# Ledger of designs, part 75: designed miniproteins, single chains, continued (3)

Each design is a single chain, and the fold is of that chain. pLDDT is the mean over its residues in the fold that is shown.

## One batch from the design tools (miniprotein)

Design m10760
Fold by ESMFold2-Fast:
Structure m10760 (fold): chain A 56 residues (1-56)
Amino acid sequence: SLEEEARRLAEEARRILLEKGVDEETAQISAEYVRQRALESEEELRRVREALEKMR
């Protein structure tokens, strides 16, 4: 569940970055970073979700 949610948030982050004109490689690295952070704890997952919500 947490792993699936982290993957979903990472994919959303990648999508947002690509829409903003970020390079595919940079977007992929950033998405992996987001996935790792979201997996750190329930608190980090919540923070990541909130950060992405604000970018929309």
Scores: mean pLDDT 80

Design m10761
Fold by ESMFold2-Fast:
Structure m10761 (fold): chain A 59 residues (1-59)
Amino acid sequence: SKEEEEKEIEELAKVLENLGIPKEEAEKLAKEVYKEFGEKLKSGEMTGIDVVEYVEKKL
């Protein structure tokens, strides 16, 4: 649902902030990641850790 998607995006943003990414950029990145990989995250093919590794490599 939309509420679940927003919650997942918020959780991803928090994880990215803990990696040292500024809050505004972390929220933007979390939304983009969820847009690209949301289906894989829902299916369990990707976890939040996999997303973090992907973002770190692109930074």
Scores: mean pLDDT 74

Design m10762
Fold by ESMFold2-Fast:
Structure m10762 (fold): chain A 68 residues (1-68)
Amino acid sequence: AKYTAVVYLRGVPVGWGEGETPEEAIEEALKNSPNGDRVDIYDENGNLIGYGTGKTSEEAAKAALESI
């Protein structure tokens, strides 16, 4: 399956990533936008399957992955 992760900073989308797993999608999104406070994860049908917030992109990504 193809997943998409979107990184936000203060409510503005700052980066995107896609991958065959949620983890790969997050890794690609973080490469494009290492500074963020929220990560949203979508499945191949565009459904929001997880999201997380944090003080850093890494904290937000971890919270998003744990929410799946």
Scores: mean pLDDT 83

Design m10763
Fold by ESMFold2-Fast:
Structure m10763 (fold): chain A 82 residues (1-82)
Amino acid sequence: SMEELARQMAEGARANAEAARAIAEMLKEKDPETAKLAEEVAELAEEAARAAEAGDLERALELAAEADRLAEEVGDRVAELL
């Protein structure tokens, strides 16, 4: 159902936000710029979860896509640190 899809999208987005905040916390002293990007990923993921919970699946997908783009940049920067 659409309600079940919305619930799954919200749960996934919240999990992504928690993961991004954990990455930001780990990097805040070593690489504050990448930590800031990870915080932006978390904020977008939280907004995506809220949109999904409100039933605005189009907005949730737009925000999730933006979060994914920033998450890729965070991943690239972390890879350069290794």
Scores: mean pLDDT 86

Design m10764
Fold by ESMFold2-Fast:
Structure m10764 (fold): chain A 82 residues (1-82)
Amino acid sequence: MLVRYSQQMRDAARNGDVDSALRYAQQAGREVRRLMPDYPDLSRQASDAISDAVTALNDGDFDSATRYADRAYDYAVQIERS
C-alpha cells in the first residue's frame, strides 16, 4: 500500500495536481504510521519526505514537491524489499 500511495503522490506532484498529491500524501502518511513499529528508521525518513513534499505543494514549488515525493517513494520501495 505505501509504495502505491507514494508512487501516486509522486506522479500527481510531477503533474502539478495538488489536490490528488495531497490526498495520496495523507494516505501514504497513514501507512507510514502503521509500518513505523517494524521499520522505524525507513518509516521516519519516509514520513519526513512526505511532510517536505506537502510543504512544497502548499508553497506551489512543484519541482521540490516532486523531488521529495520521489524520495518518499524510494523509502517505500526499501521497506517493501525488507
Scores: mean pLDDT 85

Design m10765
Fold by ESMFold2-Fast:
Structure m10765 (fold): chain A 55 residues (1-55)
Amino acid sequence: MSRAVELSIRKELTRLLTSKGFSEEEIEKIINEAIELARKGDMEGLKKLVEELKK
C-alpha cells in the first residue's frame, strides 16, 4: 500500500470519527484496523467498516 493511500485513510477517518464524537484513542484503533484491511487487500472489509461508521 502506498504512503499516500495510508495518509488519505487516516485523514478521512479522523475527520469522520471526530464528527461522530469518538475519543482520540478509539479513532486511532479504528484507523489502524482500516489500514490493516487495506494492507491485506480486503477492500470489501474496508468499505463495510467505513459504511458502518457512517451510520
Scores: mean pLDDT 78

Design m10766
Fold by ESMFold2-Fast:
Structure m10766 (fold): chain A 98 residues (1-98)
Amino acid sequence: SNAFPRLSEEVRRELLETIRYAKEKFPENKEDLDLIERAVETGNRDVAVLAAAVVITLSKNEKSRKIAGLVMEAAGAPTEEEARRNIEKLREEIDKLA
């Protein structure tokens, strides 16, 4: 049923909610976060990781790079439990950066 590595429905939902929360907190980071959001919305793990890596490499904004790094750790996690733990870390970091 999977043509490519997929994010679980729960991980995809929680990542999208957390990225959207970051966009509300940091409207100045909207362009970078929109790129990551679109990639996560596909449900393709590799696409989500690649979009985050692009933001880390090309963005001049430190907040965007930090958020992207944590999204990459969550989307790239080997298990759903680790992914959910990394999403919680992402949420905590968003609150600290606000």
Scores: mean pLDDT 86

Design m10767
Fold by ESMFold2-Fast:
Structure m10767 (fold): chain A 68 residues (1-68)
Amino acid sequence: SMEQKQAIEASFRAMMDALKASEEAKKKVEEELEKMFAAKTEEEFFKALGEASQVIHDHMEAKEAAAA
């Protein structure tokens, strides 16, 4: 549903904000989530989800390194 899509997008945005990610990184995550929601194949769905998750993961690692 649209409500579920907005909730997922808001959750990823909140995570990116907490990581102090750039607007470019936030936009990339939003674009990948849009591709995920528009996916017509399993491969497209998991590729988009993986790309969005990778951006979050990379920023988590960078934040961890900066905090040390």
Scores: mean pLDDT 77

Design m10768
Fold by ESMFold2-Fast:
Structure m10768 (fold): chain A 62 residues (1-62)
Amino acid sequence: LKKEIEEIEEEIKRLEEEIKELKEKLKTATGEEKLELEIELGVLEVRLAVLKLILEKLKKKL
């Protein structure tokens, strides 16, 4: 359980960094490129939400 929690926390940190980088790119993007980056950002935000939900469930088992 503790090892699984640590692995998920590391994955969450990685996703948060990727989301931050995409948000920076989104500031300078226009037109079709902006739309593509917005879609990628949405996908990563959903993945982050799912991992946070899994982390909450694992912490409740401690």
Scores: mean pLDDT 81

Design m10769
Fold by ESMFold2-Fast:
Structure m10769 (fold): chain A 82 residues (1-82)
Amino acid sequence: SMMDQINTLSDQGIQTISQGIQAIDNGDIDTAQQYVNQMQQIISQIQDQRRNSTGFDRDVGDGVIMNFQSSISQIQQRIQQQ
């Protein structure tokens, strides 16, 4: 159940990152910022799921969070360069 939720959020995050990158590539900074905000919400939801665990599968959640935070930082950097 918890892993299914993390997998669902992870899949949504990957799709959101792709859409954010497409928005920047198209010069749609406002749209890219909206996707960054959506990605932050997804990260928050994954963090909530891992807090409810007793640490059994937290390593998977931590890895997903770190990867998404790195992607967000890259997108935010590209936005700031405009």
Scores: mean pLDDT 80

Design m10770
Fold by ESMFold2-Fast:
Structure m10770 (fold): chain A 66 residues (1-66)
Amino acid sequence: MSDKLVEEAKKIVEEAKNGDIATVNRATGEALRLIGDSIDAEMDELSERARKRAEELQREVEERRA
């Protein structure tokens, strides 16, 4: 049983090594790029939210200083 499991594992590794690795690497690269774009959009929204909160805090400080 262990021998058959090892042989099956070798087959999968050989198939991945032969052609799937290039496809996997490309898909991984594309996925990382999409994640990067999503993070960038999320960061922009977070920045806008933080800016609005800072403006509100500054308004409160200005009102308190008056």
Scores: mean pLDDT 65

Design m10771
Fold by ESMFold2-Fast:
Structure m10771 (fold): chain A 57 residues (1-57)
Amino acid sequence: SSLVWSREEIRERIEEALKLPDPLKGAFVLLAAAVDAELLGDEELAEEAREKALKLL
């Protein structure tokens, strides 16, 4: 955890974001996860996180 971005850690962050009671906070966390996924080179995961953020807004 923390110092290295991994697909599994990003997926966990997406799951936690969806559990947040505040949809604006959830969307923010999802957008941050999308950036981390892009930096990792996982465009599919980044797109999934962005789509979930848009549905939450």
Scores: mean pLDDT 80

Design m10772
Fold by ESMFold2-Fast:
Structure m10772 (fold): chain A 73 residues (1-73)
Amino acid sequence: AAEALAEARARALAAPDAKEARRAFLEGISTIPGFGPEELQAVLDEFEKSIAEGASLDEAIDRAAATAERLLA
């Protein structure tokens, strides 16, 4: 789980824009056991909220990753 989350985060950070970062991150975390549609939506909502609040792409990715880590606990 932690390894898959770290890989998803790394791929999102390497993306050229927010749309590709979102896609890469969601694809990565969707492979983690215990992540269903509700958990994926919660992570997506945090990413979109961060972007809407004026956070940088890197900050939005970090906040989404922190939300995913909490849902795995």
Scores: mean pLDDT 80

Design m10773
Fold by ESMFold2-Fast:
Structure m10773 (fold): chain A 56 residues (1-56)
Amino acid sequence: ADVARAEAAVQTIADFFGVDPETAEKIRQRAVDDLEAGAPLEEAVMKAANEIAKAS
């Protein structure tokens, strides 16, 4: 459930910033990896959002 929520949130943020699909996919995968490592959902999403902002 949390993985799907993080994927949806990261995709929405990437779309808002107009990030290319390849970059968005890499950041999405990192967010999933962070969740699998035990990071809270909000921290994984916030980290991904910061990476998207830096990539844009």
Scores: mean pLDDT 80

Design m10774
Fold by ESMFold2-Fast:
Structure m10774 (fold): chain A 109 residues (1-109)
Amino acid sequence: SRADELRRRADELAAQLNGALEQANNLISKAEELLDKGGSKDEIQSLLDQARAAVDQARALTDELVRTATEAAKLDPSREPEFLALARGGRGRVERLQKKVDEAEERAK
């Protein structure tokens, strides 16, 4: 059905979002390790710039996931709680990583 097609797309977007969030977290962790060791400011800044780009990508994926889940829920209301839970989970994870990037950038000053 169209609802099953949209659910499959939402699951694919959730997987892509997980990948982008993992990439962002790994970049933040590397930047934090360099900050702890008193590493190169240029290397730290490069890692934080890359982490911010990964968070921005994850935010765009979260927005598409929200739109896809909302459309799917309109076609299959019985699955609405499931679709909305995926969308909310993504948004919360993006917000947590954005905070980590902001905190790491503050430490890098």
Scores: mean pLDDT 84

Design m10775
Fold by ESMFold2-Fast:
Structure m10775 (fold): chain A 62 residues (1-62)
Amino acid sequence: SIAKRFAEAAIEQAETVLREMKVDNPEAEQLIAKARELLKDGKYEEAFSLANQALLLALRAL
């Protein structure tokens, strides 16, 4: 589904930002972990939301 692909892309983007910027952000890491669990449960909209929250936290730490 489109929602699944969007959630996967958002999680991968957040992970990439944390990796490339070397941001030590436990809150963002926890949100990414929760987003991955929601993705496994088929809760794609919630996964997408949490992944975006993680990305914003990572960017704010810069």
Scores: mean pLDDT 83

Design m10776
Fold by ESMFold2-Fast:
Structure m10776 (fold): chain A 78 residues (1-78)
Amino acid sequence: GDAEAKKLLEKAKEAFKKAVEALKKGDYDSAIELAEKAIELAREAQKVSTDKELILEAGILEGLAGIVLGVAKLLKSK
């Protein structure tokens, strides 16, 4: 069953949303931590899922969280 993957994906979406909010506020440290958490959770969802749609959604979320992470690191390091 994909119940564990769904729960991980939901947590990844929450972490990603918070990462974007932190990034918009200029809280780059929180944005980095939350984006890294979203990537970790999305990767774990892909690992434990056999559902093609869940794997695709988690993969997209991992990519988007990676972009947020890169932007936050770039803006922090100036």
Scores: mean pLDDT 85

Design m10777
Fold by ESMFold2-Fast:
Parts: C-alpha cells; sequence; structure tokens
Structure m10777 (fold): chain A 87 residues (1-87)
C-alpha cells in the first residue's frame, strides 16, 4: 500500500512540475534553468520506470538549451500526456 501511494504521489508531483516547466517555456524563462529543471524531472521519471516520459523531458531540455522553445513545449506536452495516462 505505501509503495503504491508513494508512486501515485510522485506521478502527481511530476505532473505539477511538468506543468510549471511548460508555463515557464511559454513565458520565455531562462532556458538553462528550465533545461536543468527538465533534466531533473527526466531522471525522476526514469527512476519510476517511466522511460517514455524521461525521453521526452530530455528532448525538451535539449531543445530549450538550443533556444527552440516551440519544440521544447511540444516535448513537455507529450511527456505530460504520458504522465496523465500513468496516473
Amino acid sequence: MKEKIDREVQVALLIIAASVALNALRKGEDPEEVAEFLDRLAKQSEELGLTGVAENLRKAAEAARNGDFETAIEYVQKALDLLTEAA
């Protein structure tokens, strides 16, 4: 029971965090800070076995570092959709 509750809470927190990152990208926030945040979320997603989420968040981080905010937004949105399905 505890392990299942902890996983559900972690997935919910990732959804909130990914939504914050999406909003930051849309507002043109510091690309390196957003990319670092996305890399941290990708690592957390990988630790939870959410490989597809992690891959999309890493691609979003790379796009953000390259100044391609539109591509970064698309990858974060795809990761968010996968997270919502995992919840």
Scores: mean pLDDT 82

Design m10778
Fold by ESMFold2-Fast:
Structure m10778 (fold): chain A 61 residues (1-61)
Amino acid sequence: MVKREKLTEEELKEELEKAKEKGDELMAKYLEELLENKEEAEKVTTENNVTGIRKVKPPKP
């Protein structure tokens, strides 16, 4: 199996449209979850990369 998870968001949208056109509910649901996870992961990764790089400086009096 090719890993659909490795597809770009645009490619996943095309696959989702095809799955809906075929009436393949299981495939459509799977692809929707992948798209939602990718969108959330991109937001979280971007924020975490910016926030996580903040040096944790121990408070020194």
Scores: mean pLDDT 64

Design m10779
Fold by ESMFold2-Fast:
Structure m10779 (fold): chain A 104 residues (1-104)
Amino acid sequence: MSILEKAIRALRETAERARDAYVATGAVPADLRAELEHELAKLHFLVLLESDNPEILKLADEVVALAVRAMRLIRAGAPVEEVEAAFDELLEAIEKLLEAVEKE
């Protein structure tokens, strides 16, 4: 398993935890939010360092954009159904990125 695959899997686990927290309570704890931000920054750096594949770079850009959207909705106190839908789209994008990295 590559360092990039490990980073993607870690982001997936943190995103699932953030989604579950918001669905259950209407909020994401500050420490979990910081963890999500850290995993996103790490993924962005590692993708640029480890991959020259245009498809992987494009999928990673989509993951970052969707994660930023989900975080903005959390900050705005958006309805649970809207935040849940945003995290579902993010998790789908993370799975597509993971599949693309595993095929290399």
Scores: mean pLDDT 87

Design m10780
Fold by ESMFold2-Fast:
Structure m10780 (fold): chain A 60 residues (1-60)
Amino acid sequence: SAALDELGKRASELGRKGASGEEVREEVLRLALKYGFSEEEAEYLAEIAGDNVEAARKSL
């Protein structure tokens, strides 16, 4: 979906700019809620995005 694509692009952009996993989680949560995802879905998407940024940072 277009909304999921935009969330992924935003998370990647923030991670590339050096944002922390927590900063990525907060921004993805905000955008997911704005795009009409449920609170549970938004929290899930935010956690995955933050975890991915943290994992990428730990991988050298």
Scores: mean pLDDT 83

Design m10781
Fold by ESMFold2-Fast:
Structure m10781 (fold): chain A 89 residues (1-89)
Amino acid sequence: SSEELLKQAKELMEKGGPQSEIDGIIKELAELGDTKSLEELLEHAKKLGDYRTAAKLIKYLSVYDPNLEKAQEIRNKSIDEIVEELKKE
């Protein structure tokens, strides 16, 4: 279920990896069309101060964002640019 996938991803983020498993869960949630769970994972990563995982998640989300213009904007940003933006929040 989306609930179980969300919990697994949160635990992996708290442990700092493996990133490949986090990416796999994010892809599965996106294939299910569960953008709400993906957004919750992003907020969780931000709360943990894991800006690198948050930035990677933002870029991963851009592949599946239904707003293509917003997706293109995010896709054009580097991981480092997104990390710096997150640090300023």
Scores: mean pLDDT 80

Design m10782
Fold by ESMFold2-Fast:
Structure m10782 (fold): chain A 111 residues (1-111)
Amino acid sequence: RPAPTEEERDMLRRVAEAIAESLQKKLGAKVIDLRVAGDTATITAEYKGKQVTVGIRLARDADGRLVLHIAVTGDASLSQEELDKILKAVEEAARAAAPPDTRVVGTNTRD
């Protein structure tokens, strides 16, 4: 796969920063780390004293449309309702920060 363009990396960073801000402002989470490398971004946060990791991968579909694959991984002690709430906030922030017509595909799981 060719490396992401500088514009795609800048967009990915902007999306990751918007997600981090949403986690802090809407959920009261503490953002510990934010990393962007290649076509991926990773946000590590603490929500109610429990670790949450948000992984973002940039892709393109068959039509050349940008797709953001988002994986929310929460501490095993988090409820499904809490994970769903985190995922919803993350997906809303990603859609708001991404270019128009970007597809956002989210999932959540426990460690």
Scores: mean pLDDT 83

Design m10783
Fold by ESMFold2-Fast:
Structure m10783 (fold): chain A 87 residues (1-87)
Amino acid sequence: MAADDAVVEVRIEGKDDEPVTRGEVRYTASGDPALDALTRELAERIQEVLDRAIAEGKTVKEVNDEISRVLTEYGARRAALEAARAA
């Protein structure tokens, strides 16, 4: 089912100072192939961050900081795609 916006959801168990033991990543497609491809790439990267954090015993706070950085990068790339389409 197509949506008007592409989003990624991340769920992580634990408090900020606790090791990440479980996390889940889901994404919602917008119906725009370019945005959907970018959203899938973002979801894959966040999943990699979660898998690595669990393997390394990183805290929820540390993984949230890394995910926030990835989300910022995605936001910039998405804004560039939207700007190119408007031009």
Scores: mean pLDDT 76

Design m10784
Fold by ESMFold2-Fast:
Structure m10784 (fold): chain A 77 residues (1-77)
Amino acid sequence: SREDVVEQMRRVLDFVKAHADQLSVDQMKAVALDMVALAESVLGRTPELEAFRARIEAARSREEVLDVAEEFIAWAE
């Protein structure tokens, strides 16, 4: 369900935040893009998901990836 997907994404993001110093920007982007792909599998392709994907791909820092991921999860709730 959407609620189960959101809960899973929250747990993944919490794990990534706890280990941010050990992950590269590219690794964090890959995780965030996988989260968007998971949401697309449930919600379908939407303009909002396309915008989040583009923002994640454009991100150049760990903080920027985390900020986009937080907004994405808040939107998906």
Scores: mean pLDDT 82

Design m10785
Fold by ESMFold2-Fast:
Structure m10785 (fold): chain A 55 residues (1-55)
Amino acid sequence: SSSQIDEIKSILKSMFPQADEGKLQAAAEALVKLAEENKDSPDPEQEKRILESLL
């Protein structure tokens, strides 16, 4: 429901066009939550794991 989730979801859809909308939504929400939790310590490895597990 946040504009940030919608933006990330749109980017993921362009990268993974065959992915289900539900998976794209879950991945976008997980990435936004991770960014909020790790604002002072970005974790690219965790972002990669989220994408690999959901998409």
Scores: mean pLDDT 76

Design m10786
Fold by ESMFold2-Fast:
Structure m10786 (fold): chain A 75 residues (1-75)
Amino acid sequence: RAEELLTKGMEAMKEGKFVEAAYYFGEAAALYRAAGDTIGEGVARIAAAVVIAVSKSEEAREAYERGVRDAEAAL
């Protein structure tokens, strides 16, 4: 569920696991978008942008995009 993935991303971010957090936020964003939840999608996208900016890591950005693709493929 999108809310569970958002929560997992937030917990990963608190633990400094930015790549893992970005992946969960990507999955959450895709599921919120599929459900038409514009607010949920926005929250997940902002959270991903923050973790990518803080980590300064290409790996985190790639993980976000991978999360989006994996969730879309599972729909």
Scores: mean pLDDT 82

Design m10787
Fold by ESMFold2-Fast:
Structure m10787 (fold): chain A 110 residues (1-110)
Amino acid sequence: SKEEKIEKVREVIERLKRLKDAIENGQLTPEQAAFELARLAVELQNLIDELKDLPPEIQSELRRVATELARLANRIIREGKITDEEKQEILNVLDRAIEVLEKALEYLES
């Protein structure tokens, strides 16, 4: 239903916000951060597949941030660390993911 789609989007937004807070406050090891980023990349891809009625622009932005989250996760696994510059990149990608999902939510609620 429409309500079930809205709830799924809200859940993913909340998980992104929690991950952002945890990374910003240094609460995760690099391995834990990589795992959570990879998991959210998969969840975003699943959302795209479930929300096929979203505007093409929103779908494209969601695919882009999902790809970037997966790329960041793979980089952390390879390097075994997160530099200050990489942390800022991660936070920026998480913010963009939240913004795109909030646009999706607004569309679904209209």
Scores: mean pLDDT 88

Design m10788
Fold by ESMFold2-Fast:
Structure m10788 (fold): chain A 72 residues (1-72)
Amino acid sequence: GPPPRRVIEAEAFDEEGRLVVRQKVENGDLDLSPAFEAARALGRPLRVRIREYDDGKLVREVEGTLPLDALA
């Protein structure tokens, strides 16, 4: 059959849980540059949640933190 449709969604939150950056990619690679740029501009770490969907079904969810040390 045809390959499944893949969607990747990334959401970046500040320390108060407010959404700062949201990205959605279909049939491509996720680029976190906007989230890194936002963290650098704010001078603060962001929490990032990444969700992957195949044919509309959630198949993977990961969370992480963008540390300020990575933006030196």
Scores: mean pLDDT 75

Design m10789
Fold by ESMFold2-Fast:
Structure m10789 (fold): chain A 71 residues (1-71)
Amino acid sequence: MKKEFKVKSLTDADGKELPPEQAAALLKRMIEQLVKILKEDGDELDKFIPPESLTPEQKAELEAVYEKEKA
């Protein structure tokens, strides 16, 4: 089964786009939860695409978190 996780943007409860630092922190937590849930179901996450609003450094950090949780 193929699983793809793509986030275009993250907003707060008021619908305002989150700052990159807050978005990155929230995405790290979401990746950890998502990978854990998929592993418990016997599935795996095939692809993760971070939102374009993040800096290259934040995107690299999220990719590292995804690889760590995937392992």
Scores: mean pLDDT 65

Design m10790
Fold by ESMFold2-Fast:
Structure m10790 (fold): chain A 75 residues (1-75)
Amino acid sequence: GPVDEAEVLLALGEIYFAIGKKDYEQGNKEAAIESFEKAIRLYEEAIRRSTDPQVRAEAEKNLEEAKKFLEEVKK
């Protein structure tokens, strides 16, 4: 159901966030931006669909972190 979907979206967001961090460390800024933007969208979807406070809190924490990395890459 929607709760299971939120967990999957959170996990997918974490994967794209990890890819973005690796690309950023390797100097591939364009790929990092795309991955961080995808992670942000996935975390926002996880927050909207989640009824589990723990899943929502983790998605909100990860969203904030991904947004900070995206700002750093765009500088």
Scores: mean pLDDT 87

Design m10791
Fold by ESMFold2-Fast:
Structure m10791 (fold): chain A 114 residues (1-114)
Amino acid sequence: MLDKEQLLELARAAREAGLYMLAARLYSAVLLLEAGAPEELVLRFLRNPLEDVLDELKERVPDETLREIAELYVELAEEAERAGLLPTAQKLRQDAGLIYKALGDDEKAEEAFA
């Protein structure tokens, strides 16, 4: 069983350690659980690339939760850029852009893709 408090503490530790992609995924898992996503969907999200689960997330998760996840990915991408972790920042921005595009927010998607 996924423990939301343990996931949140692991996400904070990952962020402090500069593991921004891991932090993004763990924080997103917490947001999904708070939105009432079933554990099996959250585990698929954690085990697979975003693009492989995004359609299912769009159908089963509130748009507001997905928007919060996209905003988080952009925030962590900016932290990764400041830390000089450019490949990590680029991947975080790409994932944020995919979420915004799935939400129909083409303007925010273009901003995220840079």
Scores: mean pLDDT 87

Design m10792
Fold by ESMFold2-Fast:
Structure m10792 (fold): chain A 60 residues (1-60)
Amino acid sequence: AAPVLTPEEAEVLRLLQQGKTVDEIAKELGLSKERVEALIQRVLEKLGYDSPEALRAAAA
């Protein structure tokens, strides 16, 4: 089943799948790096991945 992401979490996921770094995501979304890391953790938990690298590998 598709995970229910907030619009902010969905935007972070989109940028992660494009190969963006935490720094690039923070700049594009106007968020702190700490906030982006927290959003990444929530996305990973909802999608069942243990790391951003695992999520990027699945997207490639």
Scores: mean pLDDT 77

Design m10793
Fold by ESMFold2-Fast:
Structure m10793 (fold): chain A 62 residues (1-62)
Amino acid sequence: MSQARGIATALSKQPLESVRTASRQMVDAGQIELVRKTAEILEEKGYLEQSEVLREVVEEAE
């Protein structure tokens, strides 16, 4: 299983505040592409709010 899919599963169960904090930490660690892939998987699975939070964090970092 890909790393992004595992993270997506974990974040789908978290409140949006925790999702934002985790995605910011991942971006700060240089894992922007991993955050993007995780957002795509969340969107495909119907977790639109979580996906949007990850996309916002990526856009703020760029």
Scores: mean pLDDT 81

Design m10794
Fold by ESMFold2-Fast:
Structure m10794 (fold): chain A 55 residues (1-55)
Amino acid sequence: SKEVIIALAEKETGLSREEIEALPTMSDEELRELAKRYGVSVSGLKSLRDALLAS
């Protein structure tokens, strides 16, 4: 399921595969900065991080 989550996240957010795979290692501050750069919600990135950690 992790591979499917990554592929869908690339389409949804415009983040690179490397950035998505790095989400579990990021602090909340780093997620906020990434969210600003890509014009996506911080809560969305947090949910994605949690999904990757659960996979």
Scores: mean pLDDT 82

Design m10795
Fold by ESMFold2-Fast:
Structure m10795 (fold): chain A 88 residues (1-88)
Amino acid sequence: MIEEELREAVKEAVERLSKIPSVSPETVKAFGELAEEAAKAAVEGNTRKAAVYATAAALIAVSTRDEEAAKIALELVKKIQEAEDKIA
């Protein structure tokens, strides 16, 4: 269930980010790829890798200077961290 929940959370975050006009398709793709790697690492119990990729995804969202994009990324990072805590 955690794997499915995280994959759904990543998909929802990517869809929400793609609807922000100031965020480029390339930025959405980069965010999605990093977030998927973070979620996969979290499910595998690789907390270091999950933290690195989650941080990279958040930094990409923050680099857009869009407050909504940053909020979406931070919400996803929190959900990934909560999933790690449940697996550990």
Scores: mean pLDDT 80

Design m10796
Fold by ESMFold2-Fast:
Structure m10796 (fold): chain A 93 residues (1-93)
Amino acid sequence: SDLEKGNEYFKKGDYEKALEYYEKAIEALEKKGDESDLPKLAEAYFNLGLLYASLGDYEKAKEYYKKALELYKKLEDVSGVRKVEIELEKLEK
């Protein structure tokens, strides 16, 4: 999937390709609008937040972390909520 390709390129440090595949994954998931895809959409937003933080774009990182946080809260995914809050706290100090 595009999400898996984004994850692969991010791990390799190819941030340009990681960004391309995460944006494609998010666009496809948002257009589909299926509630069953919300966990994947939350993961895509969170990973895109991590990518922007790695690039030093903390404004965009916060934007995508907040989008991921909203979805993890709707999904009642306590582990997802916690991991996003930890990354948001890192950007404040």
Scores: mean pLDDT 86

